# Ledger of designs, part 104: designed miniproteins, single chains, continued (2)

Each design is a single chain, and the fold is of that chain. pLDDT is the mean over its residues in the fold that is shown.

## One batch from the design tools (miniprotein)

Design m7840
Fold by ESMFold2-Fast:
Formats: sequence, structure tokens, C-alpha cells
Structure m7840 (fold): chain A 70 residues (1-70)
Amino acid sequence: SMKTEEVVKKMKEYIDTVIEIAKEKGLSEEKIKKIEEVGEETIKYAKENPETPLDELIEKFNEKVAKVVE
């Protein structure tokens, strides 16, 4: 099983990648800020819930981001 620090690191790398893709696609600054907020919430959740697997964190993040970009 991954350690919490490794899960948090990988989740941050994933969030950064999604933000860069959003910028490349020309999303508004308002929508990018919302994705950044969702990312911060996901990292906070990961730290407070160290048992949560990376795949579940990614799924939760993606569901919230989908609502921002639609």
C-alpha cells in the first residue's frame, strides 16, 4: 500500500497536470481557479483520510472538475 505522503504527492502531480491541460484548452481564469480550489479540497481530504486510495481520490476530483467544465 502507498504511504499517505506518496499518495498526496501523486495526487498533486495529477492535479497540476489537469490544470495545465485546462489552461492549454483555453478555460477561463474563473474555471481554472475553481479547479485549483477542488484540488486543494482533495489534498486536504487525502491528508485527513490517509486510508483513502489514490484511485478514489482521482475519481472524486474528476467528478467535481467535470461539473466545473460543463
Scores: mean pLDDT 86

Design m7841
Fold by ESMFold2-Fast:
Structure m7841 (fold): chain A 80 residues (1-80)
Amino acid sequence: DAEKLREEALRAEEQGNYEEAAKLFEESAREYEKQGDYDKAAESYLKAAEMYRRLGNEEQAEEARKKAVEAIEKAAKKKL
């Protein structure tokens, strides 16, 4: 359940557990992608990138940002 993973990620973020939050946001994003909900997938990948940035992990933040951009592109194509 993509929504449940997103809710768990938001709780981890609120607790300051940014590493757990990042992983949960990535899992949520992948589940949204499987559902074809690319807008929500992009949002979750952007949240994961934010968490990795807070941890000082620039490489993982950039990877998550790129996945968000890919999801945004897929969302745009689906709306055509």
Scores: mean pLDDT 85

Design m7842
Fold by ESMFold2-Fast:
Structure m7842 (fold): chain A 81 residues (1-81)
Amino acid sequence: SVEELAREVVELARRAAEAVRAGDFATARQLYEEAVRLLVEAGVPEEEARRIVSRAVLMHLTGVPEEVVLEEVRRAIEEAL
């Protein structure tokens, strides 16, 4: 479902943001690319998938509550499909 996909993407983006804070850019890139892959496999165009994941990572880095990130990601996925 879109909700399950959004939750997985948000979790990967959160972990990528934590890796960025730790200075582990290699792990952050791997987590980012995994989230993009999940969206592309679900039918989201690659450019839009990268935009969605980048925004989710930035929202986590800036301290936006997870519930807000989840709702924005879910909406963006539905709009891209």
Scores: mean pLDDT 90

Design m7843
Fold by ESMFold2-Fast:
Structure m7843 (fold): chain A 69 residues (1-69)
Amino acid sequence: DVDADFAADAEQAIAGARANIEKVADPSLSKNEKTAYAVAAMIYASLLRLAGRQDEADELIAEVKKAAE
């Protein structure tokens, strides 16, 4: 079932985005490391948009921007 496979991939993308957002908020990391994690989180959010999960992607992108401040 293609829809079931896409749902599993979307859940992995959400988990990946959240893990990277957590790293962006970590004050012990360098600016370069935080930027790399922010980019990775944004890539996962973009994959969710392509999978039709735009609302979840928009929430994750907002969290990345807030954590990067």
Scores: mean pLDDT 77

Design m7844
Fold by ESMFold2-Fast:
Structure m7844 (fold): chain A 87 residues (1-87)
Amino acid sequence: EELERQRRLEEAVRTANEHIDAMKKAADDAVKTGNIDEARKQFVEHANKAAYAAGIALQEDPEVGEELRKRIAEVTKEAFKKLDEAK
């Protein structure tokens, strides 16, 4: 169904972006607060959810899904670097 497919893609993109933003915030909060253990758990949870949503987007639109996955990987690498520094 075209309508469900479009809605699924749009929802997946929104979900991925929401969790990508949450990943960035968790990393920044860890640096500012020093609550690394909790922030790391939040970060990993959001990263997993973002990756799952990107996978759904990839099925509906490979180009969009690949862009999301690439962004997630980029943010993940940078955030882990920040979290490691925050110790």
Scores: mean pLDDT 81

Design m7845
Fold by ESMFold2-Fast:
Structure m7845 (fold): chain A 88 residues (1-88)
Amino acid sequence: MGMGSASVTLEVKKGEVISITVTSGGPVNWAVKKDGEVLASGTVAKGETAEFTAPESGTYTVSVSSLGAATVEVSAGGKTVTLNIPAA
């Protein structure tokens, strides 16, 4: 069984919180990257939220993956993006 994945790139200010919430499906594996480096990663279940505080202003990429279809909301700096992970 493969994993489905989705990602979003966000412009974030130093001290802003990136929140990753699974609204359907899961569990979801997540990673926050900057300049190709993984700064944080974890697993979040349906109805749970993972948070990452940006140490520097810049462009961050949030990647998410799940064995089944899942919907994830990524929020930072007052912006919310919905990511749909397809069934694999």
Scores: mean pLDDT 82

Design m7846
Fold by ESMFold2-Fast:
Structure m7846 (fold): chain A 73 residues (1-73)
Amino acid sequence: SENEEKAQELFRKMAKLPPKSGKEGIRELAEELLKAGLLTEEEYEEILELLEKGKEGEAEAVKLLWERLEKYL
């Protein structure tokens, strides 16, 4: 399906995400999921809130993005 193809592309981007990509890299990936229709606006806002909480929030944001992608794989 189209969603499965988009999820595969984004999965590869997440797998290549450097450990030091930081807040900006995670935000950009979340925007790509939102534009692909794999993330709701509400879920995107939740990720942005997590990114404001520093490194622990960044880890939770990445985990949430993985959980969302898994739903379409």
Scores: mean pLDDT 74

Design m7847
Fold by ESMFold2-Fast:
Structure m7847 (fold): chain A 65 residues (1-65)
Amino acid sequence: DLADLDTVSALARRVYEETKGKSLEEAKAIIEQHRAEARASLDPDTAAMVDRALTVIERYLAEKA
């Protein structure tokens, strides 16, 4: 089956909301915690999509800094 995109979207939104008011270093720490938890708890396809979405968020925050 395809990755659970609803789970990916919900997690990406949560991470983005948690990082909005943080420094880049704090945001990176939050992103890495969620990345590790997704890898441990989600199926491989969904975890891979989460990892990709979190990488996009991290890149976006770094480009703004």
Scores: mean pLDDT 80

Design m7848
Fold by ESMFold2-Fast:
Parts: C-alpha cells; sequence; structure tokens
Structure m7848 (fold): chain A 75 residues (1-75)
C-alpha cells in the first residue's frame, strides 16, 4: 500500500517538475500515469473516497495546466 502511495507522489512530483521546466509532453505522460494509478488504487479499495477525490483534483489541475502550455506552443 505505502509503496503505491509513494509511487503516486513521485509521479505527481515529476509531472509538476516537467511543467515548471517547460516540458508539457513529459508532464502529460507522468500525469496520465498518476491518474491511472489513482484509479487502480481506488478500484482496489486501497484509498478512501476522500483521498481519491483529492488526488483526482490535484492531477486533473496539473493535467489541464500541461495541456494549456502545449496548446500555447502550437499557436
Amino acid sequence: MEEKRKELEELFSKAEEYIKNGDPEKALQYARKALELVDELYEKGEISPEEYRRWVARVTALYLEAIGVEIEKEL
């Protein structure tokens, strides 16, 4: 359980770091991995509904930020 939570935190931190460094493609890649892991943990009952909502909100905000940067670069 705790190892999966640590993995989730690491994926989120990497995605955030890539956004700050101007690499939205890698940020989106890590954000997607984080969302997949959050969904897996919730389906298996490893995290509470409250914890799930907090993680989904955090990762979704990060994902939208990365997409925004990507769109701006293409225009």
Scores: mean pLDDT 77

Design m7849
Fold by ESMFold2-Fast:
Structure m7849 (fold): chain A 55 residues (1-55)
Amino acid sequence: KPTPEVIEADIELAMALMKLGVAKTIGASEEELKKLEEEVERAEERLREAREAAE
């Protein structure tokens, strides 16, 4: 059974991926894309930590 923390982290990751996808489509700068990639990486790490904390 997923905890609220896992659900929030999963939503955060989905949002980060959507932002990155939109930015790539509109031709955002390389700097902006790197920031969004870091946001995705952070969201993935947070989701992993939330899952590790919940059984």
Scores: mean pLDDT 81

Design m7850
Fold by ESMFold2-Fast:
Order: structure tokens, then sequence, then C-alpha cells
Structure m7850 (fold): chain A 74 residues (1-74)
């Protein structure tokens, strides 16, 4: 389910050292993209990955690899 995907993303981001406020903001963005904009779960995850890499977030490459694994499980 999308809720299970969001929970896994939250865990990945938290393990990478993002703050609860940053995680909440990103999760809300993902939820809005999926539920309001009609983007697929795969499309939402790809956008998240691109944003984290572009913003040079600490551990972004490792987060991106974990997101790619999650996409393959969909």
Amino acid sequence: SFEEVLARVEEILRESGLSDEEIESLVKMMRDMHEKAGMSIEEVLRVLKELLLKEDVPGAEEIAERIDELIEEL
C-alpha cells in the first residue's frame, strides 16, 4: 500500500539523519503528489530521489539506492 511505502521512506530518511520536520515535509509532498496530482507511487519515489540528489542531502546517494530497491518491489 502507499501508506506502507511512506512508512519505509520515513525510516530510510530518519536513518540518514534527516529531522522529523524535514521528514514530515517530504512525506506531505509525496502524499500530495500521489493523492492530489494523481502521480503513481513509482513516479512519486523517482521525484523524491531526484530532489534529494539535487539538494545534495547528506547520504543522498545511499538514500537513492534504497529508494530504487523500493521501486523494484512495487
Scores: mean pLDDT 82

Design m7851
Fold by ESMFold2-Fast:
Structure m7851 (fold): chain A 59 residues (1-59)
Amino acid sequence: KEEIEKYIKELEEKIKELEKEREELKKKGGSELEIEEVEGIIALLEGEIAFLKKKLEEL
C-alpha cells in the first residue's frame, strides 16, 4: 500500500511539472498542438492516479 501511495505522490509531482511546462508553452506562443499534447499527457497521468487511488481503497 505504501509503495502505491509513494507512486501516486510521484505522479502528482510530475503533473505539476507538466502544468508548469504547459504554462511556459502558452507564454512563448507555442502551437495549439504542442499545448494539447501536454494536456493529453496530464489527463493520462490524472487517470492513472484515479485508478491507483481506487485500488488503494479496495485493498
Scores: mean pLDDT 80

Design m7852
Fold by ESMFold2-Fast:
Structure m7852 (fold): chain A 68 residues (1-68)
Amino acid sequence: MKLEELKKLVESLTDEELARVLGITPEQARALKDAILRAESEEQANEAVKAITGMTIDEVLEKLKEAL
């Protein structure tokens, strides 16, 4: 459920918009978007999100929902 919602949200945003919302670089946003879209499980997505942003998948979802 969370993974599907996250995929929809990141697909709706440009790399620049995603970077601005999360306070990361556009390069990190592109890597994050790619990792999330390729993730087969919430656990896999959460590990990628933490590695790139230092935030949990729940924190990223909250920030994206606030921006939309």
Scores: mean pLDDT 81

Design m7853
Fold by ESMFold2-Fast:
Structure m7853 (fold): chain A 80 residues (1-80)
Amino acid sequence: DALEKTYAMFQETLATLERELGREAAQVSPKLQEEIGAFFARLRAEAEKHADNPATLVELMQRLLEFASRMRKEIAELRK
């Protein structure tokens, strides 16, 4: 239950950030949009392998949030 909830929350956050960053990146750089998609695909695969490991899921969540922060900064720098 707790593990399932942690994994579900991770998947929801991942999907939300992928949509948001993908839309923003599409406006400034197709290459950046592709890089974002590749990162999310790899992270999703890692999360699936560790769905029953809350410590690893927390680390993956931190990596996801750090990546999102860096990408938003890069997108802002590329905007007009």
Scores: mean pLDDT 81

Design m7854
Fold by ESMFold2-Fast:
Structure m7854 (fold): chain A 66 residues (1-66)
Amino acid sequence: MVKVTLTNLSASGATAAALIAIGDGGEAKVEDSDPIKVTLTGLSREGAEQAAQAGIDSGGEAKIEY
């Protein structure tokens, strides 16, 4: 079970990462803060890497815990 924590996200980046995680069968928790923080759990390794990349492409930071 892989966990991804994304910080410093735009609303668009948070939405993209959450949709990738849900599509991978995982869960997404979005914290309505400024900047936005998203915690993704229950991901495959591939889904975690795709969600992390979406966060980074949005100007955010990504931490993957395997």
Scores: mean pLDDT 78

Design m7855
Fold by ESMFold2-Fast:
Structure m7855 (fold): chain A 64 residues (1-64)
Amino acid sequence: SPLEERIRELREEIRRLREELEEVREELARETDPREKARLLAVQAVLEAAIGFLEELIRKLEAE
């Protein structure tokens, strides 16, 4: 099904974004520079928002 294929692709994208989020969290734990911490926190927020958006998109597609 084209819908099942799309959902599978979106789940793969979420997995990749979660891996990137884990890397950012590890970098944040090591970072001591306030400016770089601010940059990493912004990246973390963007990744969390992207994951949330894709999870909501999957929920809507599964409801159809």
Scores: mean pLDDT 89

Design m7856
Fold by ESMFold2-Fast:
Structure m7856 (fold): chain A 79 residues (1-79)
Amino acid sequence: MERAKQLLELLKANEEALLAEARALSPNEEAAALAEEILRLYIELLEALAEGDEKKAAELRERLEELGRRLAALEAAAA
């Protein structure tokens, strides 16, 4: 899956900047930490997709969905 490889390289090249942006946009430290974890897992998901590891990709999608719901709840509570 060539697009996953290209996106993975782009994200890895900009990982520090993306993590800094996630922290800056987060309403509190807990949301910032969760956003950083989501970004790291998304990179791991793209690596699994690039390798054709469908089982690992499915596990990572489920984890990302759970963390996304938790982040949304934290952001709603902080608003």
Scores: mean pLDDT 77

Design m7857
Fold by ESMFold2-Fast:
Structure m7857 (fold): chain A 61 residues (1-61)
Amino acid sequence: MTEEDVRRLLDEALRRGRLTPEQRDELLALPTPEALAELFEITQVPQSVIDELRRRAEEAR
C-alpha cells in the first residue's frame, strides 16, 4: 500500500461525506499504517474501501 493509495481512499471517503475535510487532512499527515487504521475506525471499513484493497491485492499477484 502506497501513499497514493491512502490518499485516494481518503479522497473517496471525503467525496462521499464519510470524512470531514479536517479529518482527511489529519489522516494525510499520519504514516500510512496509522492513516489506514484510523480511516477504518471512522468509516467502519465501507464496502468500497474493502473492494479497493482487494483489487490492489489482486494487481500485486
Scores: mean pLDDT 68

Design m7858
Fold by ESMFold2-Fast:
Structure m7858 (fold): chain A 104 residues (1-104)
Amino acid sequence: MTEEEKKMKLEAEITYGLALIAHGLGMDELAEKLLQDAIEKDPNNALAYYYLGEFYFELGKYEKAEEYYKKAIELDPNYEKAKKNLAKVLKAMGKEEEAKEVEK
């Protein structure tokens, strides 16, 4: 892992943490903006899409969570954590067969 990759990972993790704090304060629009700004700065950052998926999953917005987990997997097909959490959100939506296909 390069120093740039480490920095991008740390920035995504910090942005996610700040977004969760903003959500806890009832500032959901600010939370979404922080995560969207991270994606706009690096559209190929699979980790940023993954954390946006986590954020929408935490909000119970399962359809958006599915969308962003899928984007993370498109950018990094070996992103096992994104695949596992995509399967969880699909199961939460009653899409059991789609969840099984993702876990393969």
Scores: mean pLDDT 79

Design m7859
Fold by ESMFold2-Fast:
Structure m7859 (fold): chain A 68 residues (1-68)
Amino acid sequence: DRIRRLAIEAEAEATLAIMKAYLDGVPEEKLREAAELVNELVRKVEAGEATEEEIEELKKKALELAEE
């Protein structure tokens, strides 16, 4: 289950980054946007619509929002 493994890893990485960003004082608005991207990733995986490339793209976008 390669796609689900990648999705779990991406979700964990993005979630940890969002939690750290929250502690660092990143605006709630940015953190909410990042969390929505993580939710989209999970939804697409559950629907069987996710590709490896899309999982990586959604993860990177969430991480970028958490860095501001």
Scores: mean pLDDT 82

Design m7860
Fold by ESMFold2-Fast:
Structure m7860 (fold): chain A 72 residues (1-72)
Amino acid sequence: AAAEAGADARLARGQAELRDEEVARRAAEAIKRALLSMGVPEEKAEETARRVLEALLRGDIQGVVRIVNETL
């Protein structure tokens, strides 16, 4: 069924896990696209996007700044 919303705890947990994976994937793709639009080579953009996402997940803002500066 299209857009049928259940409120079961098990379903909500599964949806939360899928949302977290989807959000992480979208964030990595957005970072990669931004780097590509700035003229960064695809291989370097992919590696840098992954490193930036990992630093963000750890709350390492200075690490993010360092990675971006090394890339640009």
Scores: mean pLDDT 68

Design m7861
Fold by ESMFold2-Fast:
Structure m7861 (fold): chain A 53 residues (1-53)
Amino acid sequence: SSSEKIRKELLALFFLAVSESSEYIAEKTGNQKDLEAAEQMREKARELEEEVA
């Protein structure tokens, strides 16, 4: 549905924003786990984007 598509698009944008924030934290801390968390959030965004394509 159109409502579901909009919801998933917004959720994908949210996961991208979280990924960017996690990368910033990783740059500050040097912690590899923060980088891994950022990658996982980017993957979630990608999956949602593909569902709405």
Scores: mean pLDDT 81

Design m7862
Fold by ESMFold2-Fast:
Structure m7862 (fold): chain A 73 residues (1-73)
Amino acid sequence: MAPSALDLAQRGAILLAQGKYEEALELFREALRLAPRDARVIGLVLGAADYAESQGEDELAEELRELAREAAA
């Protein structure tokens, strides 16, 4: 079964919490590609950006916010 966009975004959040930032970013990219206007997916990506910033990962936070912004446009 193909994973849903929400499933991918939730996996991304788990990987981010584990410090696996590169893998988390790739899952968020795929989630937004599958469901670019899903408010739940966008919310998870923006929450991930806030968490990344809190960990000092400013470049990752910026990339995540840009992905969410471009998907919502």
Scores: mean pLDDT 83

Design m7863
Fold by ESMFold2-Fast:
Structure m7863 (fold): chain A 73 residues (1-73)
Amino acid sequence: MEEARKLAEELVEAIKAGDVEKALKLAEEYEDLIAANPERADEMLELGRRAYEEARREAPESVAKLQEALGKS
């Protein structure tokens, strides 16, 4: 879980900084980490949701841009 916490923190910082490219890469790495650790997936998803909520409160405009880049269709 140390790696998951570090990635979540880095993702929040990237979003707050408006670095959409870096945030997209970190989000993909976080999803890959969840897929590799299915027995801890629920804990990691909760951690990610909490991080996303924090990022949205601090930088909603950057979150919107990340969502646009992440989900094209």
Scores: mean pLDDT 76

Design m7864
Fold by ESMFold2-Fast:
Formats: C-alpha cells, structure tokens, sequence
Structure m7864 (fold): chain A 87 residues (1-87)
C-alpha cells in the first residue's frame, strides 16, 4: 500500500519536474536517486524505471542542454546502480 502511494507520488513529481530549470531538474534527479537508494529492491527497480522515463522526457524538452543533462543524469544513475549492487 505505502509502496504504491510512493510510486504514484514519484510519477507525479517526475511529470512536474519537466517544467523546472535544468539546474533544478538535476537537483530533483539527485533527490530521486537518494529515494531509490533508501527503498527496498522491488520499489527501487520501479522508481529507477520512472526516473529513466522522466529523464527521457526532460531531454526531449530541453534540446539546447540535452547532452549535458543526459550525461549528468547518467553519471548519477551509474553511481546509484553501483551503490545498490554493493548492498
């Protein structure tokens, strides 16, 4: 129940993030990766999927900075995946 509510709120937050500045989007992505790291493996997998989908939407909207946003997001995701694997 709580996991479903968390996932639904995460999807909503990701949709809202698309209208933020690139700097605030990166801050939101960092916060989201921390949420993934604090979650159970099953919830973390779903949150990771939501984050990846959200990043694709952000990159599509911000073509002028798309390469930088993608590179920074990929770096944060790689760090998150490595930390999850170390558990």
Amino acid sequence: TFAKELIEEARKAMKEMVDLSPEDQLKAIRAFTQLILQSSPAVATQLRGILLQGIDALVAKHTAVAAQLRAEADKLLQQTEAELAAR
Scores: mean pLDDT 74

Design m7865
Fold by ESMFold2-Fast:
Structure m7865 (fold): chain A 60 residues (1-60)
Amino acid sequence: GPLSPAERAALEAAIKATEAVSKGNFDEAAQYYDEAARLFEQAGRPEMAEVFRKKAEELK
C-alpha cells in the first residue's frame, strides 16, 4: 500500500544518511540516521527505528 508521510520522510532521511556515509560525512550521516529512527518510530515502525538508532550510535 502507499507509504504514510512519516514513513516516506523516514526513508528519505535513511537514504540521505547512507549517501553521507558513502561520502565519508559521518557526523551528517549520524544526524540523518537519528532523524530516520525518530520518523520510523512516529510511523509505527519501531523495529526500523531501532535499526537506525544503532546505525547512528555506530558513527558517534
Scores: mean pLDDT 85

Design m7866
Fold by ESMFold2-Fast:
Structure m7866 (fold): chain A 78 residues (1-78)
Amino acid sequence: SSALNQAQQLLAEARRYDSGFEGLQQKADELLAQAQAASSDPELKAQLLRQAEGYEQGAQLFQELRDEYLRQADELLA
C-alpha cells in the first residue's frame, strides 16, 4: 500500500537521523573527555566544553527529527 511505502521511507529517514545522533553524541563525549584531561587549563577546558555543547545541541536536533519521523510513520500505520 502507499501508506506502508511512505511509512517505510519515514522509518529509513528516522534510522539516518538516529545514526547521525550517535555520531554527534560520540564527538561530544570525546570533547568532554578532552575537557576533563585539560582540568589544569581553565580556558582550554571552557573551549572544549563549548564545542561539546554544540555537538550535544546538534545531537538533540537529530533526536527530535528522528522522533518526528517515527511519529509520522506510526500515524500512517494506525
Scores: mean pLDDT 89

Design m7867
Fold by ESMFold2-Fast:
Structure m7867 (fold): chain A 58 residues (1-58)
Amino acid sequence: REVDASAAGPALELLDARFGGVTEAVLRAHLAEARALLEAEMDPAARDAALALLGLLD
C-alpha cells in the first residue's frame, strides 16, 4: 500500500496527544477510538492518510 506519511503528521500528533504515545501496539489496541477521533477532528486529506496508516495495522 502507498501511504503519504507526511500528510498524516498532524493526525499522528493528535493521536499522540490523546493516547500518550503513537506506537503500533497502542494504535492496534485503540483502532476504533483512533478512527472516530480522526473522523471528528482531521481535515479530509490528513484523515485519509492517517486512516490508511491505521489500515496497515489491521
Scores: mean pLDDT 67

Design m7868
Fold by ESMFold2-Fast:
Structure m7868 (fold): chain A 75 residues (1-75)
Amino acid sequence: MGSAEKGKELYEKYFKSPVGEEGEGRGPYGSLKGQTVFSDEEILEMLKKGGPFGVPAFSEEEALDILAYIKTLNE
C-alpha cells in the first residue's frame, strides 16, 4: 500500500503544473479527480511509464505513493 503523504509531495512536484493542483486535468492528462475510468493497474502503468511536460518514469514505490494520493482526490 502506498503513502498518500509521500504521493502528495510527488504530485505537487511533478503533476501540479501539467495536471492541475486538484487533479482536474490539463491538456493530454485527463482528470484525476473523480477518476473511475482507469483501474489502479492502468494508473500504475502510466506512472511507471512517465509522461510529457517533465513527468518522469516513477519507481514502483513512487507510483504506489502517487496512486494512494490520487485515491484521496476521489473522496
Scores: mean pLDDT 63

Design m7869
Fold by ESMFold2-Fast:
Structure m7869 (fold): chain A 73 residues (1-73)
Amino acid sequence: MEELKKKAEELYKKLLELDPEKAKRVLEEVNQRALAELLPLVKAGKMSLEEALLKGLEDLVEALEKEIEKLEK
C-alpha cells in the first residue's frame, strides 16, 4: 500500500511537470471510475475499503504510466 502510494505520487508529479492538464484529467478519470465501480461494492460489503483503495491506486499508477509513456515517446 505505502509503496504503491509513493509510486502514484511520484508518477503524478512527473506527469504534472510534463503536462499539468493531462495529470489533472487522469486523476479525475480514475476518481470517477472508483466512485462508479469500487465505492458501491464497498458500501454493499462485497469489497473492503483497503481492497478498493489498493485497486484505485493500481488503476491510477497504470493510467499515469500510460500517459507519461505517450508524452515521452
Scores: mean pLDDT 79

Design m7870
Fold by ESMFold2-Fast:
Structure m7870 (fold): chain A 91 residues (1-91)
Amino acid sequence: SLGEEAIRLAEEARRLGREAIRLSMEAMKTATGDKLNRAIAGALLGVGAVFGAEQAIRIVREGGDPELALRLARDALADARAGLELAKEAL
C-alpha cells in the first residue's frame, strides 16, 4: 500500500538523516571554509529529513492522507541522501 511504502521510505530517510547529522557534526570539529559550509548544510538537510520522515510516519499511523505521507517520505529521503553526501564531502 502507499502507506506501507511511505513508512519504509520514511524509516530509511530517518536513518540516513541521523547519519548525515552525525558525520556533519564530526566534520564541524575540524572543517573550515567550504568544508565547514558543506558540514552545516549536511546537518540542516539531515535535521529536515528526520522531521519530514517522522511527519510521514505519523500521518500513516493516524490514518491521514497516504499520498501526502508518501510525498513527504520521498522528499525526506532525497534530503537525507543530499545531506549525507555533503557530510561525507566535508570530512
Scores: mean pLDDT 93

Design m7871
Fold by ESMFold2-Fast:
Structure m7871 (fold): chain A 90 residues (1-90)
Amino acid sequence: SLEETKQLVLRVVRALDEAIALHPEEAQKLRDFATELVEKANELIAEGKSPREILREIKALLDRMIQEATHPEVKALLEELKAEVDAAIA
């Protein structure tokens, strides 16, 4: 559902905020990722995209974040979040 999709987006944002607190060396990069994720989700919702389409775009953004992250714990967290998005798409 759209509400479940919104809750999953909020979960991803909260996880990124927690990672920012734990990894201040990556804080700006993670903050930029969180902002981009929220803006993309809001744009797609405003355009009337389906939950599946929204989640596919969020997954693509998470893939890019994983490639750009430098800390192993941050990469692992992003991969876990991507797995949750993949499960929601399936």
Scores: mean pLDDT 83

Design m7872
Fold by ESMFold2-Fast:
Structure m7872 (fold): chain A 96 residues (1-96)
Amino acid sequence: MEAEKYFNEGAKYYNEEDYEKAIEYFEKAAKEAEKNKDYLLAARAYLALGEAYEKLKDYEKAKEAYEKAIEYAEKAKDEDLKKRAEEKLKEVEKKL
C-alpha cells in the first residue's frame, strides 16, 4: 500500500533526525491509511507523527496526533498501541 511506503519514508527521515521530512511523510501515511480504513496503520502513523512533533517541541500538534493515534488504535483493537499513545499524550500534556 502507498500508506505503508509513506510510513517507511517517514521512519527513515525520523532516524536521520530530519523531523520536518518525517512529519511530511507520516502525515501522508496517516491520510492514506484513513482513506483505506487501515486503522492499525493510521494509529501507527499518528503515533509516529506525534513523536516527530515532540522532537520539534510542537507539543500542541503532538497532542493532536496522539489523540488520533488513541482513536485509531481503539478502532484497530490494539490495546498495546492504545496504551503507548495514552502515555505519550499524558507526557505531552505536562509540557503544555
Scores: mean pLDDT 89

Design m7873
Fold by ESMFold2-Fast:
Structure m7873 (fold): chain A 82 residues (1-82)
Amino acid sequence: SLLEELRKRIEELREELEKTEDPSRRLGLETMILYYEKLIENIEKYKKEKDLESLIMIEGMFQGRVLRREEAKKIAEEILKE
């Protein structure tokens, strides 16, 4: 499932963070982890409540420089097909 894939991605990012010594790269990884964790929370809320406002919130949470809003929107749209 998409949620399982996202959780696996978070685990992979955490593993990379443990192997990373560069402060700038660590900050980037920590930021990505936070975005994916928040994405999962809003996806679960959307699936439970089927609230389109949760979908809009998912899009609004992402920074264009770190994680693209269009990617987040596409991920959320895939959940509608499940």
Scores: mean pLDDT 69

Design m7874
Fold by ESMFold2-Fast:
Structure m7874 (fold): chain A 80 residues (1-80)
Amino acid sequence: SIFEDLEEAINLIPEDPEKALKLLEEILETRKDELSPLELAFLQHLIGLTRYAIENPEVTDEQLELLKEQGLEALRHLKS
C-alpha cells in the first residue's frame, strides 16, 4: 500500500507538483516508521527535488516528466 501511495504521488509531479509534494510529505510524516533506511532516503530525495522544482520557475515540464520517470524507476527497484 505504501508503494501504491508513493507511485500515485510520483505520477502527480508533472501534473500538480504542489499536490505531489503534499502527498510525499504526508507519507514521510505519518508512515516513516514503515520505511527502510533506503526507502526513507529515496522519499526525502523526491521531496527535495519536487520542492526545488516548485521554488524554481526555470524548471521545465520536461524536467518534471524526467523526475517522474526516474522516481518510478527507483520505486520499481525498491519494491523488487
Scores: mean pLDDT 85

Design m7875
Fold by ESMFold2-Fast:
Structure m7875 (fold): chain A 68 residues (1-68)
Amino acid sequence: DDLDKLSELLENNEEIRKAFLEAVKLLEEGKSLEEAKDYVREKLKDIASEEELELIELGLERYKKLLE
């Protein structure tokens, strides 16, 4: 389950967790999903792998659907 993998990633890395929470805040403030994803990729470019970024983006996509 990709959400279980995301949960583990967020628990194990403080910088990734912080970036995810800031991206969630952007979505709550009415920013687009694209802006939230761009924020995470920019913030975590030297920290997260492409696979980890894809998990984070999946989490943001699911959160955005809950706000609609």
Scores: mean pLDDT 85

Design m7876
Fold by ESMFold2-Fast:
Structure m7876 (fold): chain A 78 residues (1-78)
Amino acid sequence: AKELLEEALKKAKELNDEQSVEGAERILKLVEEKDYELALGLIEKLIKWIKENASEETQKALLPLLEEAKRAIEEEIK
């Protein structure tokens, strides 16, 4: 999860998507703190926001990484 979130954060910064940068930084901090339930809630909100509000380029760059990170977080909770 951490590596995927760090890559998503890097891509969000390159795309100048401030909302995705802020979201990815918050989720990464929660994953580092092992607060996986809150991290799962925030990544679901970020994925939804990107699908509804972000450019198609941002969606294609970030959604695969965030959805993979979400799956990794879900495995930590199970």
Scores: mean pLDDT 82

Design m7877
Fold by ESMFold2-Fast:
Structure m7877 (fold): chain A 71 residues (1-71)
Amino acid sequence: SAEEYRKKADEYEKQGNYWEAAVWYSKALALDPDSPEAVEIARRMAESARKAGNQVLADAFERRAKELEDR
């Protein structure tokens, strides 16, 4: 489930594996893009991507989070 994928991403983030965290957050968002947590997941993806050193991906997911907030 999307919730299980989010928890897996949270565990990778705790381990400092920010790239894997971003990947699993993206999988969680893809499974349930209309979730009440979609905005939070997109923000966590952006944060994890930034911590992994991928600024382009971080910016893309920040834009996605704003789109989801406006709905």
Scores: mean pLDDT 79

